# Designed miniproteins, single chains, continued (2): the designs that were tried, part 3

Each design is a single chain, and the fold is of that chain. pLDDT is the mean over its residues in the fold that is shown.

## One batch from the design tools (miniprotein)

Design m4075
Fold by ESMFold2-Fast:
Structure m4075 (fold): chain A 60 residues (1-60)
Amino acid sequence: GIDKLDAHLAKLDAEIAKLKGQPNTPKVQREIDILEGVRALVLAVKNTIEKILKEKKEKE
């Protein structure tokens, strides 16, 4: 459900924050970029599920 996606987003935010606390190397920056990309995809999936649920409720 959406609650699990919210928990996953919170975990991604925590991991990104940890990486931002590390010395800024190309490897660390790449890992931050990947995690921010994954976060954006998880958010897009959440928004899509919410939209589908709202549309099903309106079309009855």
Scores: mean pLDDT 79

Design m4076
Fold by ESMFold2-Fast:
Structure m4076 (fold): chain A 63 residues (1-63)
Amino acid sequence: SQLEELEKALERIKKTVERLEELSRVQQLALLHELEKLLGQITDPELKEEVEKLIREVRERLA
């Protein structure tokens, strides 16, 4: 299902976020853009909150 595909994508992105400080600035910005794009595709409120939380975390860690 689309929900399962989005959950799988989110899990892969979370693993990349764990290594955020090891990424180049270009890769960090690309990751942030992918998270924002993923947020636009999600209708499930729990997944939406989780992605918004990750975007906030990534932005805070890059500041």
Scores: mean pLDDT 82

Design m4077
Fold by ESMFold2-Fast:
Structure m4077 (fold): chain A 74 residues (1-74)
Amino acid sequence: MEEEIDRLVEEGKKLIDEAEKLASTLPKQERQRALARIVGLRIDLIAAYNSGDVEALRETVERAKKLVEELKKK
């Protein structure tokens, strides 16, 4: 179980980092919206990790994947 938590956290971190990199290339308004979502994802990832909530970690990772996909289209 611990190994799964560590894997999900690392995946979430990588996706959030990718989202930040993509957001930095966007126009001001789109960048601001993306950064707000990124901050929320970081808070959720840390909260889920601290509580050992595997389901919350999976949901946060999926939300991060969706954000990365959306940002790649802009």
Scores: mean pLDDT 83

Design m4078
Fold by ESMFold2-Fast:
Structure m4078 (fold): chain A 99 residues (1-99)
Amino acid sequence: MEETLEKAIKLYNEGGEALGRGDYERAVELFEKAIKILEKIKPDHPLIGDAYDMLGRAYEALGDREKAAEYFKKASDIYEQLGDEKRAEHYRKRAEALK
């Protein structure tokens, strides 16, 4: 199957379902695959910010505070690029809280 926006959205949704049922390792895999496709389409795609937020949450649930902070910071950077200052600040503070 060709790498398309539709495929990326499907992977993101499947990742969200995995996260919701506590399958954090599977959620990470699915969100990482979605991000790789989205970056090839448009490096500042809004769904990349959402996917980084979900990766941060998955790593936080796995106890990996360093990776959780990294992904919340990446989400903040995408939202800043999109002009969403409120979400950018929210994820920046969330990353800082993880040290």
Scores: mean pLDDT 85

Design m4079
Fold by ESMFold2-Fast:
Structure m4079 (fold): chain A 60 residues (1-60)
Amino acid sequence: MLTELERKILELLRKKGKVTPGEIAQELNVPLDEVYRIIDRLEERGLVKRDEKTGFYELV
C-alpha cells in the first residue's frame, strides 16, 4: 500500500529519471529525514534502487 507522499516521490523519479534524497526534499518541501525513511521503504519494496557510486536513486 502506497501513501500519497510515496506516490509523489515515484512520480518525481519517473519525471527526472535520477534524483538525490536532497533533491526530493527540496522539490516536495519535505524534511530530509522523512525522505530517507520513505525512500528506504520504497527500496525495500523493490520500487527504487540506489547507485552506490553517485548516491542517485532511480526507478527499478
Scores: mean pLDDT 82

Design m4080
Fold by ESMFold2-Fast:
Structure m4080 (fold): chain A 74 residues (1-74)
Amino acid sequence: AVEEAVAALRAEGDRLVAAVAGLSEEEVRLLRERVPELADLPPDAAAVAAAVRELYERAIALLRENPELVAEAL
């Protein structure tokens, strides 16, 4: 159900945020150098982690408000 999908997204988001927050400044710079699409990312791992968290929180809120989206997207 929607709450199960929300729980899964939240767990995945938390894991990804923790992984990104663990990146050094050098690792963030290397990602921006190797992937031109990522050049606009903040130079700070904490800022990147915050952006990822915001995306997951927004997705979770959208799914809770619109349960039908789970059936349509999956």
Scores: mean pLDDT 71

Design m4081
Fold by ESMFold2-Fast:
Structure m4081 (fold): chain A 60 residues (1-60)
Amino acid sequence: MHVLVVTTPSAEGAERAAKWVRENFPEIEVTVEGEKVTLRSDASVTTMTGAALAAIGEGL
């Protein structure tokens, strides 16, 4: 299992990022804690990194 944490500038940004990942990467478990979005999955490192980078963009 891979775990990756991304930090957004706001809690609203974290919710947008989480929603985007849930809609586009349903295999990734997404949890939100304030401005932090935690991604957990057995998906490849490439998939996890791609999801995290996209989440950062959506969370802006």
Scores: mean pLDDT 80

Design m4082
Fold by ESMFold2-Fast:
Structure m4082 (fold): chain A 86 residues (1-86)
Amino acid sequence: SLLLILIVLTVLALLSLPNFLTGLAVVLRQPYEPPPALAKYVLSQELWLQSLLAVLGIEVPPQRLRLVSLALSSLPFVLLALTVLV
């Protein structure tokens, strides 16, 4: 069902939003200080990704981990946009 896919993608986009916005602010070199709760959530996501990559034996430099996290967080938004355009 197309409706079910849209709902799932919207939920995933909302869950990825804090990480996406924080990563985007860093890439754009904008002064952005996230609230403590948001900062903890973003850090939790980055640590989760680092642990997953370590288990898979993939070596990612720490300085690039945030960019990888941003790229992964942008996927639900890209898929949602493509679904709306189709």
Scores: mean pLDDT 65

Design m4083
Fold by ESMFold2-Fast:
Structure m4083 (fold): chain A 86 residues (1-86)
Amino acid sequence: MEALVFYEEGNEESEKAYERVKAATDVPVRKIPLDSPLARELGISEVPTVVFLKDGVPVAGALGVPSDEEIRALEQAARDYVPPPP
């Protein structure tokens, strides 16, 4: 399980989101540029956006600087994720 924080260089809210997620979770947290191929694949168009992945699958996300409560909710959603039936 991991967290991705989509960011733009010089965007203060992107840096706040990254630091807040790192402080609130023990999972690996990575900064991903908004202009990256991964942002396009996941349909991310705005910063900051936080996405929690389970085994490489995007499960839950939030736009903006998340609160500690929101980060815990996103992490819990990723932990409880079960693949949809075929």
Scores: mean pLDDT 81

Design m4084
Fold by ESMFold2-Fast:
Parts: structure tokens; sequence; C-alpha cells
Structure m4084 (fold): chain A 66 residues (1-66)
């Protein structure tokens, strides 16, 4: 099916690597790196929008305040 072929072309291995890197950067409190990696993950998923970037920036500012 088209959905199965699209899933193979969008292999989760690159996304899994990004997710692991995001977790590591988050543990290190490297907020700039966390933002960069999340944006790359959204780009790979075709979900990169200005609204999503703004939501990420707001979430990271809240996390920094903790």
Amino acid sequence: SAASREKVLNDPDPLKKLHAQIQEAFKNKDWEKVKELIIEALKLQGKLTEERVKEIEEALEKAKAE
C-alpha cells in the first residue's frame, strides 16, 4: 500500500537517532541543541511550521525557568 511504502521511505531510524540526541541534549540542559534537533525531527516528518517552532520556543523557555 502507499502508506506502507511512504513509511519505508521515511524510515524511523533517522528519527530514532534524532530522538536519542534530543534526550541527551535535554539531560545536558543544552536548550539551543534541543531546539535545533526538534526542528530537524519536525522537518523530517514534514511537520515543520512557524506555529510548531513557536510552541517549541515557548516550551523551552518554560523549561529554562525551572
Scores: mean pLDDT 72

Design m4085
Fold by ESMFold2-Fast:
Structure m4085 (fold): chain A 69 residues (1-69)
Amino acid sequence: GAEEAREAGREAGREAAEKALKDGHTGSVALQLGAKAGREAGRALGGSPEDIQLGMIAGAKAGKEVAGL
C-alpha cells in the first residue's frame, strides 16, 4: 500500500543518491537517481500507479536530503 511504497522508495532513493554522490555525480543527478530508484521500488511491490508515484516522490525527497539540497 501507500505506506510500504513510501518506505521502500525512501530506502531505495537514499541508497541510490549516496552511491551517485560517492561516484562523483552532482546533487541534481543524485536526486534524479533517487527518484528513479523510488519509482522502481514502488513498482517492485506491485503497487498501483499512485503507489509507484509515492515511491518516486519519497525517493526524490531522500535524494534531496542526501545531496544537501
Scores: mean pLDDT 85

Design m4086
Fold by ESMFold2-Fast:
Structure m4086 (fold): chain A 90 residues (1-90)
Amino acid sequence: MEKVREKLREAVDYLTEAVKLIRKILNDPSLSPEEKQRLIDEAKKNIDRAIKLAEEVLKESTNPVAIETAQRLIKAAEQLKKVVDKLKAE
């Protein structure tokens, strides 16, 4: 059974991976439009996984610090999703 702290750590790891993918999309001139789209889709999957883990913490925890941390992670994930959507549009 996973502890609340482990779920929050996994959520951070997924968001960190999403940031790395976004940076690769922005900084790698060798990426084809098709490869760029695959990385965008992978970044979105990592963001969605982070949101799910943070939402599980909100359902399972009564600890105010864990709840606040999970809410902040969801906010960060939503902001990254907006960045990814802009990359897809342009």
Scores: mean pLDDT 83

Design m4087
Fold by ESMFold2-Fast:
Structure m4087 (fold): chain A 66 residues (1-66)
Amino acid sequence: AKRLLEEARRLLEQSRKFKEQGKDEEAKVLAQQAITLAEKARKTGSPEEQKEAEDLIKEAKELLAE
């Protein structure tokens, strides 16, 4: 789960950078990938990792709603 969370966070960070650059389509793809990885981590992780996964999913969904 830790590796999935690290990858999800990296994708979300890159998504924010693309969003700031006006690359909305690329940002959405990365945010969706981050959600997918975070959901997998939530199912297989510790309680701490599950909470981190939920926070990442929330942030990615907020980014997609912008």
Scores: mean pLDDT 79

Design m4088
Fold by ESMFold2-Fast:
Structure m4088 (fold): chain A 56 residues (1-56)
Amino acid sequence: FEEEVKKLMKEANEESLKLLKENEDLPATLVTARALRIIGDTLEKILQKERELKEK
């Protein structure tokens, strides 16, 4: 579980860096909204992995 969480966190960090580099000219509100979506998706995946481990 810990390794799966680390993988998802690392993936989210890479997506955030990519978003910042490729969207430097976008309005801050749009960049912020996309970053929050990445966080939400990552948390949902972490919760899903926890559920899968309980079914093991």
Scores: mean pLDDT 70

Design m4090
Fold by ESMFold2-Fast:
Structure m4090 (fold): chain A 65 residues (1-65)
Amino acid sequence: KPKIALVAAPNLEKALEAAKELRKKYPDVRVIPLPGLTAEEALALARRLEELTGLEVTVVGLEGL
């Protein structure tokens, strides 16, 4: 099942690190790093992407980490 995961992180380094780990665990999931976005902002994008694509989109937030 094509799923998309949006990784919200305070900076590029943390976003890429989390995305790399998620890709190892879930190779069939399209992982998109979103550096500089909050989990709330990523959730808004996820809802928009689900509406436009019909795909299941999940959010991983790394706020304050």
Scores: mean pLDDT 76

Design m4091
Fold by ESMFold2-Fast:
Structure m4091 (fold): chain A 70 residues (1-70)
Amino acid sequence: ADKLIDEANELITKAEGYLEKGDLEKAEEYVKKAKKLVEEAKKAGADESEIKALEEEIKELEKKIEEEKK
């Protein structure tokens, strides 16, 4: 479970980097990958506090990507 959390954090960081560069397509791709890993970590019994923090970061990043697309 912890490795899935670490990998999700890495993908979120990459998505943020692509968003900064204006590559919205890649930013979206990495956000989707991070969401998948968070779902898997949640099913594997990862800490609820860590899952909630990652879900929050993903939602904020999704909002930023949507705002840039408008």
Scores: mean pLDDT 81

Design m4092
Fold by ESMFold2-Fast:
Structure m4092 (fold): chain A 83 residues (1-83)
Amino acid sequence: MSSEKEKLEEAYRLLDEGNRLLNEAVEALKAGDYEKAKELAKEAAKKFKEAYEILMSIPTADATKIAAAGINYAAAQIEYELA
């Protein structure tokens, strides 16, 4: 079983990937590429959801990181539906 440190590192990696994908989705929307924006937002939502689930499973996880993952998941989901 991975250590809690390894789980935290994985969750933070997923948050970083999600943020990158969400930023790319926003740029695609600005460019009028709705299909690309939709695909990127969908991938971002998946990353944030995975991060949120990992963080929620760790009793010592930073509440701010959990909140960020949840909010960003919701934002990416909205972006996906609007694209």
Scores: mean pLDDT 74

Design m4093
Fold by ESMFold2-Fast:
Structure m4093 (fold): chain A 66 residues (1-66)
Amino acid sequence: MSEEEVRKKLEELGKEAIEAAKAGDFERTRELIEEMKRLGEEHNMPELTEEILKKVDKEGVKAVLE
């Protein structure tokens, strides 16, 4: 899988995690975050994974606070 494909998949999973959190489904949010971490480990892209996770966290916090 290319870096671009990994980034796209991580962003898709991140969006699902934010939606689950907004719905109060924290179990689903946790599952999605763990899947993102596994994907990053599998493809040896920890920096990319951290970047996307930080973006998702900021966007999720913003959605909850706004």
Scores: mean pLDDT 75

Design m4094
Fold by ESMFold2-Fast:
Structure m4094 (fold): chain A 86 residues (1-86)
Amino acid sequence: MKKELLRTAARTLEEAIEMIREGAPGLEVEQTATMAALLLFLVKEDPKAKEALDLALEAANAAAAGDYERALELLEKALELVKEAI
């Protein structure tokens, strides 16, 4: 179950990154990043998942504020951590 949640979180983070690159609305990116954060919260006992959770939440806030460059950087860092935890 833990690995399946991490794989789903990784896919959700990849979707959020793709949405930014395709110019999706910030609120839609925020929603997707928040979903990734929720999945990561369920496995937060893993230190990498906890760090990725914090980054995904910061990315959601950045996307909501229209700071797409910051959101992208934070999401890419979160994805790297999640991939290492799988």
Scores: mean pLDDT 87

Design m4095
Fold by ESMFold2-Fast:
Structure m4095 (fold): chain A 62 residues (1-62)
Amino acid sequence: LTPEQEALLLGVVRATNEALDAIDKGDKETAKKYAERVAELLRQLGNEEGAETVKKIFEEKM
């Protein structure tokens, strides 16, 4: 992996944790923001399928 790809993957992990924490707290607005961030980072990594899957999963949890 390039350093840029590693940074994007770390961003995915961090944003996912923030989204899940927001869901646990009932903060749907914050959860949506971080879920969108995860999808954006996955698209930057070239994983468009993963981005769509993540969006569906978070929508179901909210």
Scores: mean pLDDT 80

Design m4096
Fold by ESMFold2-Fast:
Structure m4096 (fold): chain A 58 residues (1-58)
Amino acid sequence: SAEAQKKIEEVSKEAVEKQDKIAEEAKKNKLPMEETVKRIKEVTEEANKKIQEILKEQ
């Protein structure tokens, strides 16, 4: 349980950092907002799946 909590926190922190970098790259490359939103959603979905797997595997 405590180990799962730490892994979940790490996954959440990495997801936030990835989302921030995606937003910065989108500004640099002048990507459409819709494309940026889709990529951010993918990061969120990936993080959620990892968290669910951590909770199931323990």
Scores: mean pLDDT 81

Design m4097
Fold by ESMFold2-Fast:
Structure m4097 (fold): chain A 60 residues (1-60)
Amino acid sequence: MIDEEEVDRAMALLALSVAKLAAKKEGDEERLREAEELIEELERTGDARAALTRALELMR
């Protein structure tokens, strides 16, 4: 059974991946860089809430 925290991490990663794709399509190098840094931080810390919050900010 998948834990809710594992689901949150997967959702954060998906949100960051979508933000990264959108930034790349628009040629927004700053957002692309920030999305990549947030993915690395999520992989190191496992803090899904922080990553998801920042991903949503990038998709504004």
Scores: mean pLDDT 76

Design m4098
Fold by ESMFold2-Fast:
Structure m4098 (fold): chain A 55 residues (1-55)
Amino acid sequence: GAEKDLEEAEKMLKEGDYAGAITAAGHARRVAEEEGNEELAKRAEELIKQARKGY
């Protein structure tokens, strides 16, 4: 689910895997949008922004 994908993305970001974090967060955003979870989708977007700054 989207929450699990976001947790994986956060772990990847913490480990310095920026490319992996962007991919996982992108998937989390899509699933969250499909589920109507706007809060989770926004969290995924912010994680992508953070990862892109490190990338």
Scores: mean pLDDT 82

Design m4099
Fold by ESMFold2-Fast:
Structure m4099 (fold): chain A 81 residues (1-81)
Amino acid sequence: DRIRRLAEELARELAARTPGLTEEERRAAAEHLTRLLEYLASKGVDPEEAARLLRRIADAELAGDSEAADALARELAELVK
């Protein structure tokens, strides 16, 4: 399952960069990301492109760059229009 693989990869990357994240929180993140990517795919968005944007959003959020995170989130939203 391409989408589940992408979601699990993203969740593992987030867990590696988030001190104190529990195994339950990591599994919840993977499940949430799987549902999000499936939803975007149902709207015609390429899962790999969506995963790349989600990773960039996470990178911006972790860096404290809210402006970049917001801009990337809007870019992701435009993919479903």
Scores: mean pLDDT 80

Design m4100
Fold by ESMFold2-Fast:
Structure m4100 (fold): chain A 63 residues (1-63)
Amino acid sequence: SQLDAEAEVTLLDMQASIAEKAGDYEEAIKLYEEALEFARKHGLPDSVIKAIEERLKELKEKL
């Protein structure tokens, strides 16, 4: 369901945030890319997709 998909994306975002705080930008990028793919496959709102895309872009600029 969409609610289950939103919960999964939230979990992936939390894991990515932990990796980012640890300075593991490569792992954070992988987790956000997984979250983006999951959000797209489950038809989550454009606002959620755009938020993930923006965060991913900012992280890639830090590498």
Scores: mean pLDDT 83

Design m4101
Fold by ESMFold2-Fast:
Structure m4101 (fold): chain A 93 residues (1-93)
Amino acid sequence: MASEPGVKVLTVEDDEEAREALELLRAGGQVDLLVIARAENLSEETLRELLLAAKEAGVPVWIMTPKEKAEEVKKLAEEAGYKAFIIEEDPSL
C-alpha cells in the first residue's frame, strides 16, 4: 500500500520488530504511523506496551489481526484509551 511522501511509517510483524519500535518511540524518535502487521505474533503485554508508547508519542496506530483476536485487540486499545484502527486480515491469500 502507498504511503504519503515524507511520512515515516514503522511496521511491526514480530517481537523483535516490536522491541525496536518500543525503543524508537520511547527515545522520542520521529514516527508518523505505527503499523502492527501481525498482532497474533505479539503477546497481549507487548501489544498494550506498544499502544501506550504510541499514545505517549502521539503516534496513530493501525493494527492488523486475525478475526479471532480482533475483539481482544479492540479491548486492549479501549483500555489504553487510544484510537487505534483495527483491520481484520483475510484468513488466506
Scores: mean pLDDT 74

Design m4102
Fold by ESMFold2-Fast:
Structure m4102 (fold): chain A 64 residues (1-64)
Amino acid sequence: MRRYAELVKRIAEEHGIEISEEQAERLAAVLRHSVRDEAELEAKVRGMFENASRAEIDATLSGL
């Protein structure tokens, strides 16, 4: 899980979104359940941050 959490955190930082390590780990754990590999997780996380509004992203992270 550590590599997936680090990937989530890096993608969030690339989009100017501040995310805690705990939130990154929780998001990675949730998404990992529905993805086969790291590439699919990266695609889902990028899609989430690119297509969602800042408020939607904040609501998702707060729910973790």
Scores: mean pLDDT 75

Design m4103
Fold by ESMFold2-Fast:
Structure m4103 (fold): chain A 76 residues (1-76)
Amino acid sequence: FAEAHNNLGNALASLGKHEEAAEEYKKAIELKPDFAEAHNNLGNALASLGKLEEAAKEYLLAIRLKPDFEKAANNL
């Protein structure tokens, strides 16, 4: 179900609903704390909301969990 929350977050983000997307990514992370893609996606949603310090922290966590995760590196 962590994947389902991540996918719902992606759909909400595509609709411009970044705050709701962030909530769904947080639920994905709560279920699977090592979910690098959810951390990266949360970073993107937080950046869209102007929460740049929180976004940077989430991108760093995504890279730390999966160092070859180029998507997170490109967002820093």
Scores: mean pLDDT 82

Design m4104
Fold by ESMFold2-Fast:
Order: structure tokens, then C-alpha cells, then sequence
Structure m4104 (fold): chain A 69 residues (1-69)
């Protein structure tokens, strides 16, 4: 849903790039939402996005705060 996507976009901005535009973050948020729907854990998200495991764990925490993980 649009609300679910906006919540993922907010989590991605908070953890990865607070100063980035929605247009810059949209492909990352779309990838994160797809990975969540596939049941990916923090390690799989780290590998697929090319980010460190602690950053992926912080992203998962931000997603849980929003009821998405």
C-alpha cells in the first residue's frame, strides 16, 4: 500500500540518508519493501543493499518501530 511504502521510505531516510530526496531514496525503499515481503533478515538486507550488518540491523529496528518488521 502507499502508506506501507511511505513508512519504509521514512525508515530508509532515518537510517541511511536523512538529507536525501524522496526521488533518490525511492529505489532503495522499493528494494527494502520487496526484501521484507520475501522475509529477508538483516544479513540478507545488508548483502542485497551493499550496506554493513549494523546499518541493516538499525534499518530493521526503524522498520519494527513503524510496525513493518
Amino acid sequence: SAAEFEAVLAAVREVLAPDASDAELRPIAEAVLRLLREGADAAEIAARLGISLPVAEALMAALRERGLA
Scores: mean pLDDT 84

Design m4105
Fold by ESMFold2-Fast:
Structure m4105 (fold): chain A 67 residues (1-67)
Amino acid sequence: MKEKAAEAAAKGARDAAEAGDGRGASSIGQSWGLTSGNPELARRAGEAGLVGDAEAAAEYARLGALS
């Protein structure tokens, strides 16, 4: 189940960033990072989303969901 959640999280963050929705990508990444209990992961995911780095935002969201 976590693997499916991780795939969905990564896809959501990537799609939002690629669509130019940096705030949406940042929010998705931060939520999954906070759920993992890792504030540094949440911070990095949020920053990647805001700067439009779709690949990094997706990867940090995936890692947060896999926690």
Scores: mean pLDDT 73

Design m4106
Fold by ESMFold2-Fast:
Formats: sequence, structure tokens, C-alpha cells
Structure m4106 (fold): chain A 71 residues (1-71)
Amino acid sequence: SSEPSEEEREAAREAARRLLEEMKREFEEGASKERLVSLGVAAELLAALAGDEELAREIREELDRILEELE
């Protein structure tokens, strides 16, 4: 099984946090729904790779909130 190392998990967690913040920033800058979804999905996958369930949940909730505002 290709389980990530501790260093890879931490790098993934940091990347997930950066993409979450980028998604929030790009939303405020008027990015497309497709762009915001791609950032949110990428961030959630990285949080899952890191084993950070709380961060993955936070990312999902933030993406859902943003998508609701765009309706």
C-alpha cells in the first residue's frame, strides 16, 4: 500500500490549508463557480491524504457555503 509518509502528510495538510485560503480569496475576487469547486475539491483531497478529517470537513463546509451564495 502506498501510504504517505509523515512528511508527505504534513506537506499535504499545508497545501490543503493554502488551497482553502486561496478558494476564499478567489471567491471574494469574483472567480468562477468551476474554479472555486476545483480549488475546494483539491483542498479536500489533500486534507484526506493528510488524514486530517477536521480540515476536510471545514473545507467541505466552506465550499458548500460559497456555492450557496453563488446561487
Scores: mean pLDDT 85

Design m4107
Fold by ESMFold2-Fast:
Structure m4107 (fold): chain A 88 residues (1-88)
Amino acid sequence: SVDRQKELLLELEKLIIEMIKAGKSAEEIVQAAQEFLEAHRDELTPEFQGLLEAMVRRVKHLLEVEKYSPEEVIEELRAMTKAALAHL
């Protein structure tokens, strides 16, 4: 359902934000996010799963390549979450 997909998006956002605030590495954050998506694979439409996977790849890029601060990554993640909600 649309409501379940919104719930999973918000849970993924919360997971990533909590790990960033806890000072977890980019590798740990990406691994946890990928495990979350795999655990909920049957509850996501293929299109929405692809969107969430793209969001995780963007977080990885910001942390590893662009070297964003924790605050900057959280701000960008919140913006991506808002955009993803608009696709539902």
Scores: mean pLDDT 87

Design m4108
Fold by ESMFold2-Fast:
Structure m4108 (fold): chain A 69 residues (1-69)
Amino acid sequence: SAEEIREKIRELIFREAELTMQRMLLLEQKKVAEKEGNEEEAKKYEEEIDKLDEEIAKVDKEIAALRAQ
């Protein structure tokens, strides 16, 4: 139903917001590591950001598919 679709979209929007907040925190941690010259730590944060970007993209795709119904 349209109600069930709207509820699922709301849940996905909340998840997207959570993932976006996590990404912002990791980006700040990466910036600190880069400033300190810790290339190994900065690379680890970059890899975690890349994984979050993939998860965010999947959530965005699901939201778009539900909105197209």
Scores: mean pLDDT 89

Design m4109
Fold by ESMFold2-Fast:
Structure m4109 (fold): chain A 72 residues (1-72)
Amino acid sequence: SREDEAIEGFTDGLDTALSKVGGSAEGDIKEKKITIYAPNEEVAKQAEEGAKIGKENLEKKGLKPEVEVIAK
């Protein structure tokens, strides 16, 4: 669906970006949840800011995914 594709695309983009700094991202389509794994608290804070912007963009498309950031 449009929602599933948007969540998958956003998750893939986050995972690709985070892989360059030792992090990752996972999407759960069933729960409409995106989990970000950050290697440290500094990256986690930056990821939270990026997730906020991404969430606003998804909300413009009628989506309200849950985004969780986990620091190592």
Scores: mean pLDDT 78

Design m4111
Fold by ESMFold2-Fast:
Structure m4111 (fold): chain A 68 residues (1-68)
Amino acid sequence: GPGLKAAEEIRRLKAEGLSGFEALSIAREKYLESLSEEERKERLELTREIAEKLREIGEETEEELKKK
């Protein structure tokens, strides 16, 4: 599926020495360039979901640190 291919591309780019953020940005741009209009919309929604999950994880970590 689309998410699996994006994750694989990110891992490949990270193996080449790029940071996680750089790898994510490049993988997203490459996919958007190669996809149909409908697939581009699906990619943008998936990117939003990933960003939201990362933010939630960050907030949970901050709450754990506040317990110190």
Scores: mean pLDDT 66

Design m4112
Fold by ESMFold2-Fast:
Structure m4112 (fold): chain A 92 residues (1-92)
Amino acid sequence: GGEAQRRAAAERLRKLAEEVKNLDPSDKEGYLEIIREAVRILKEASDAGLLTEQEANRAIGLVLRAIGAVLDNDKQTAAKDIEAVAELVERA
């Protein structure tokens, strides 16, 4: 029964990745708000038992990389990292 919940979480994360692509590179607050929402989605998925500890740790690593990309003004890498989180959650 977790497949539908994983798919819903992945869809939410993919929407955030698309929002990152459309933000102005100077809008650091906007990028960080998207990252905060990705963290909320991951916490919800982890709390629901949808992710193993190893999968949760990999997702956290991708979020940390996305934060680094935001600080480097690399929105394309930030969007790809959030998309990778979505793919990980969907496949879990």
Scores: mean pLDDT 82

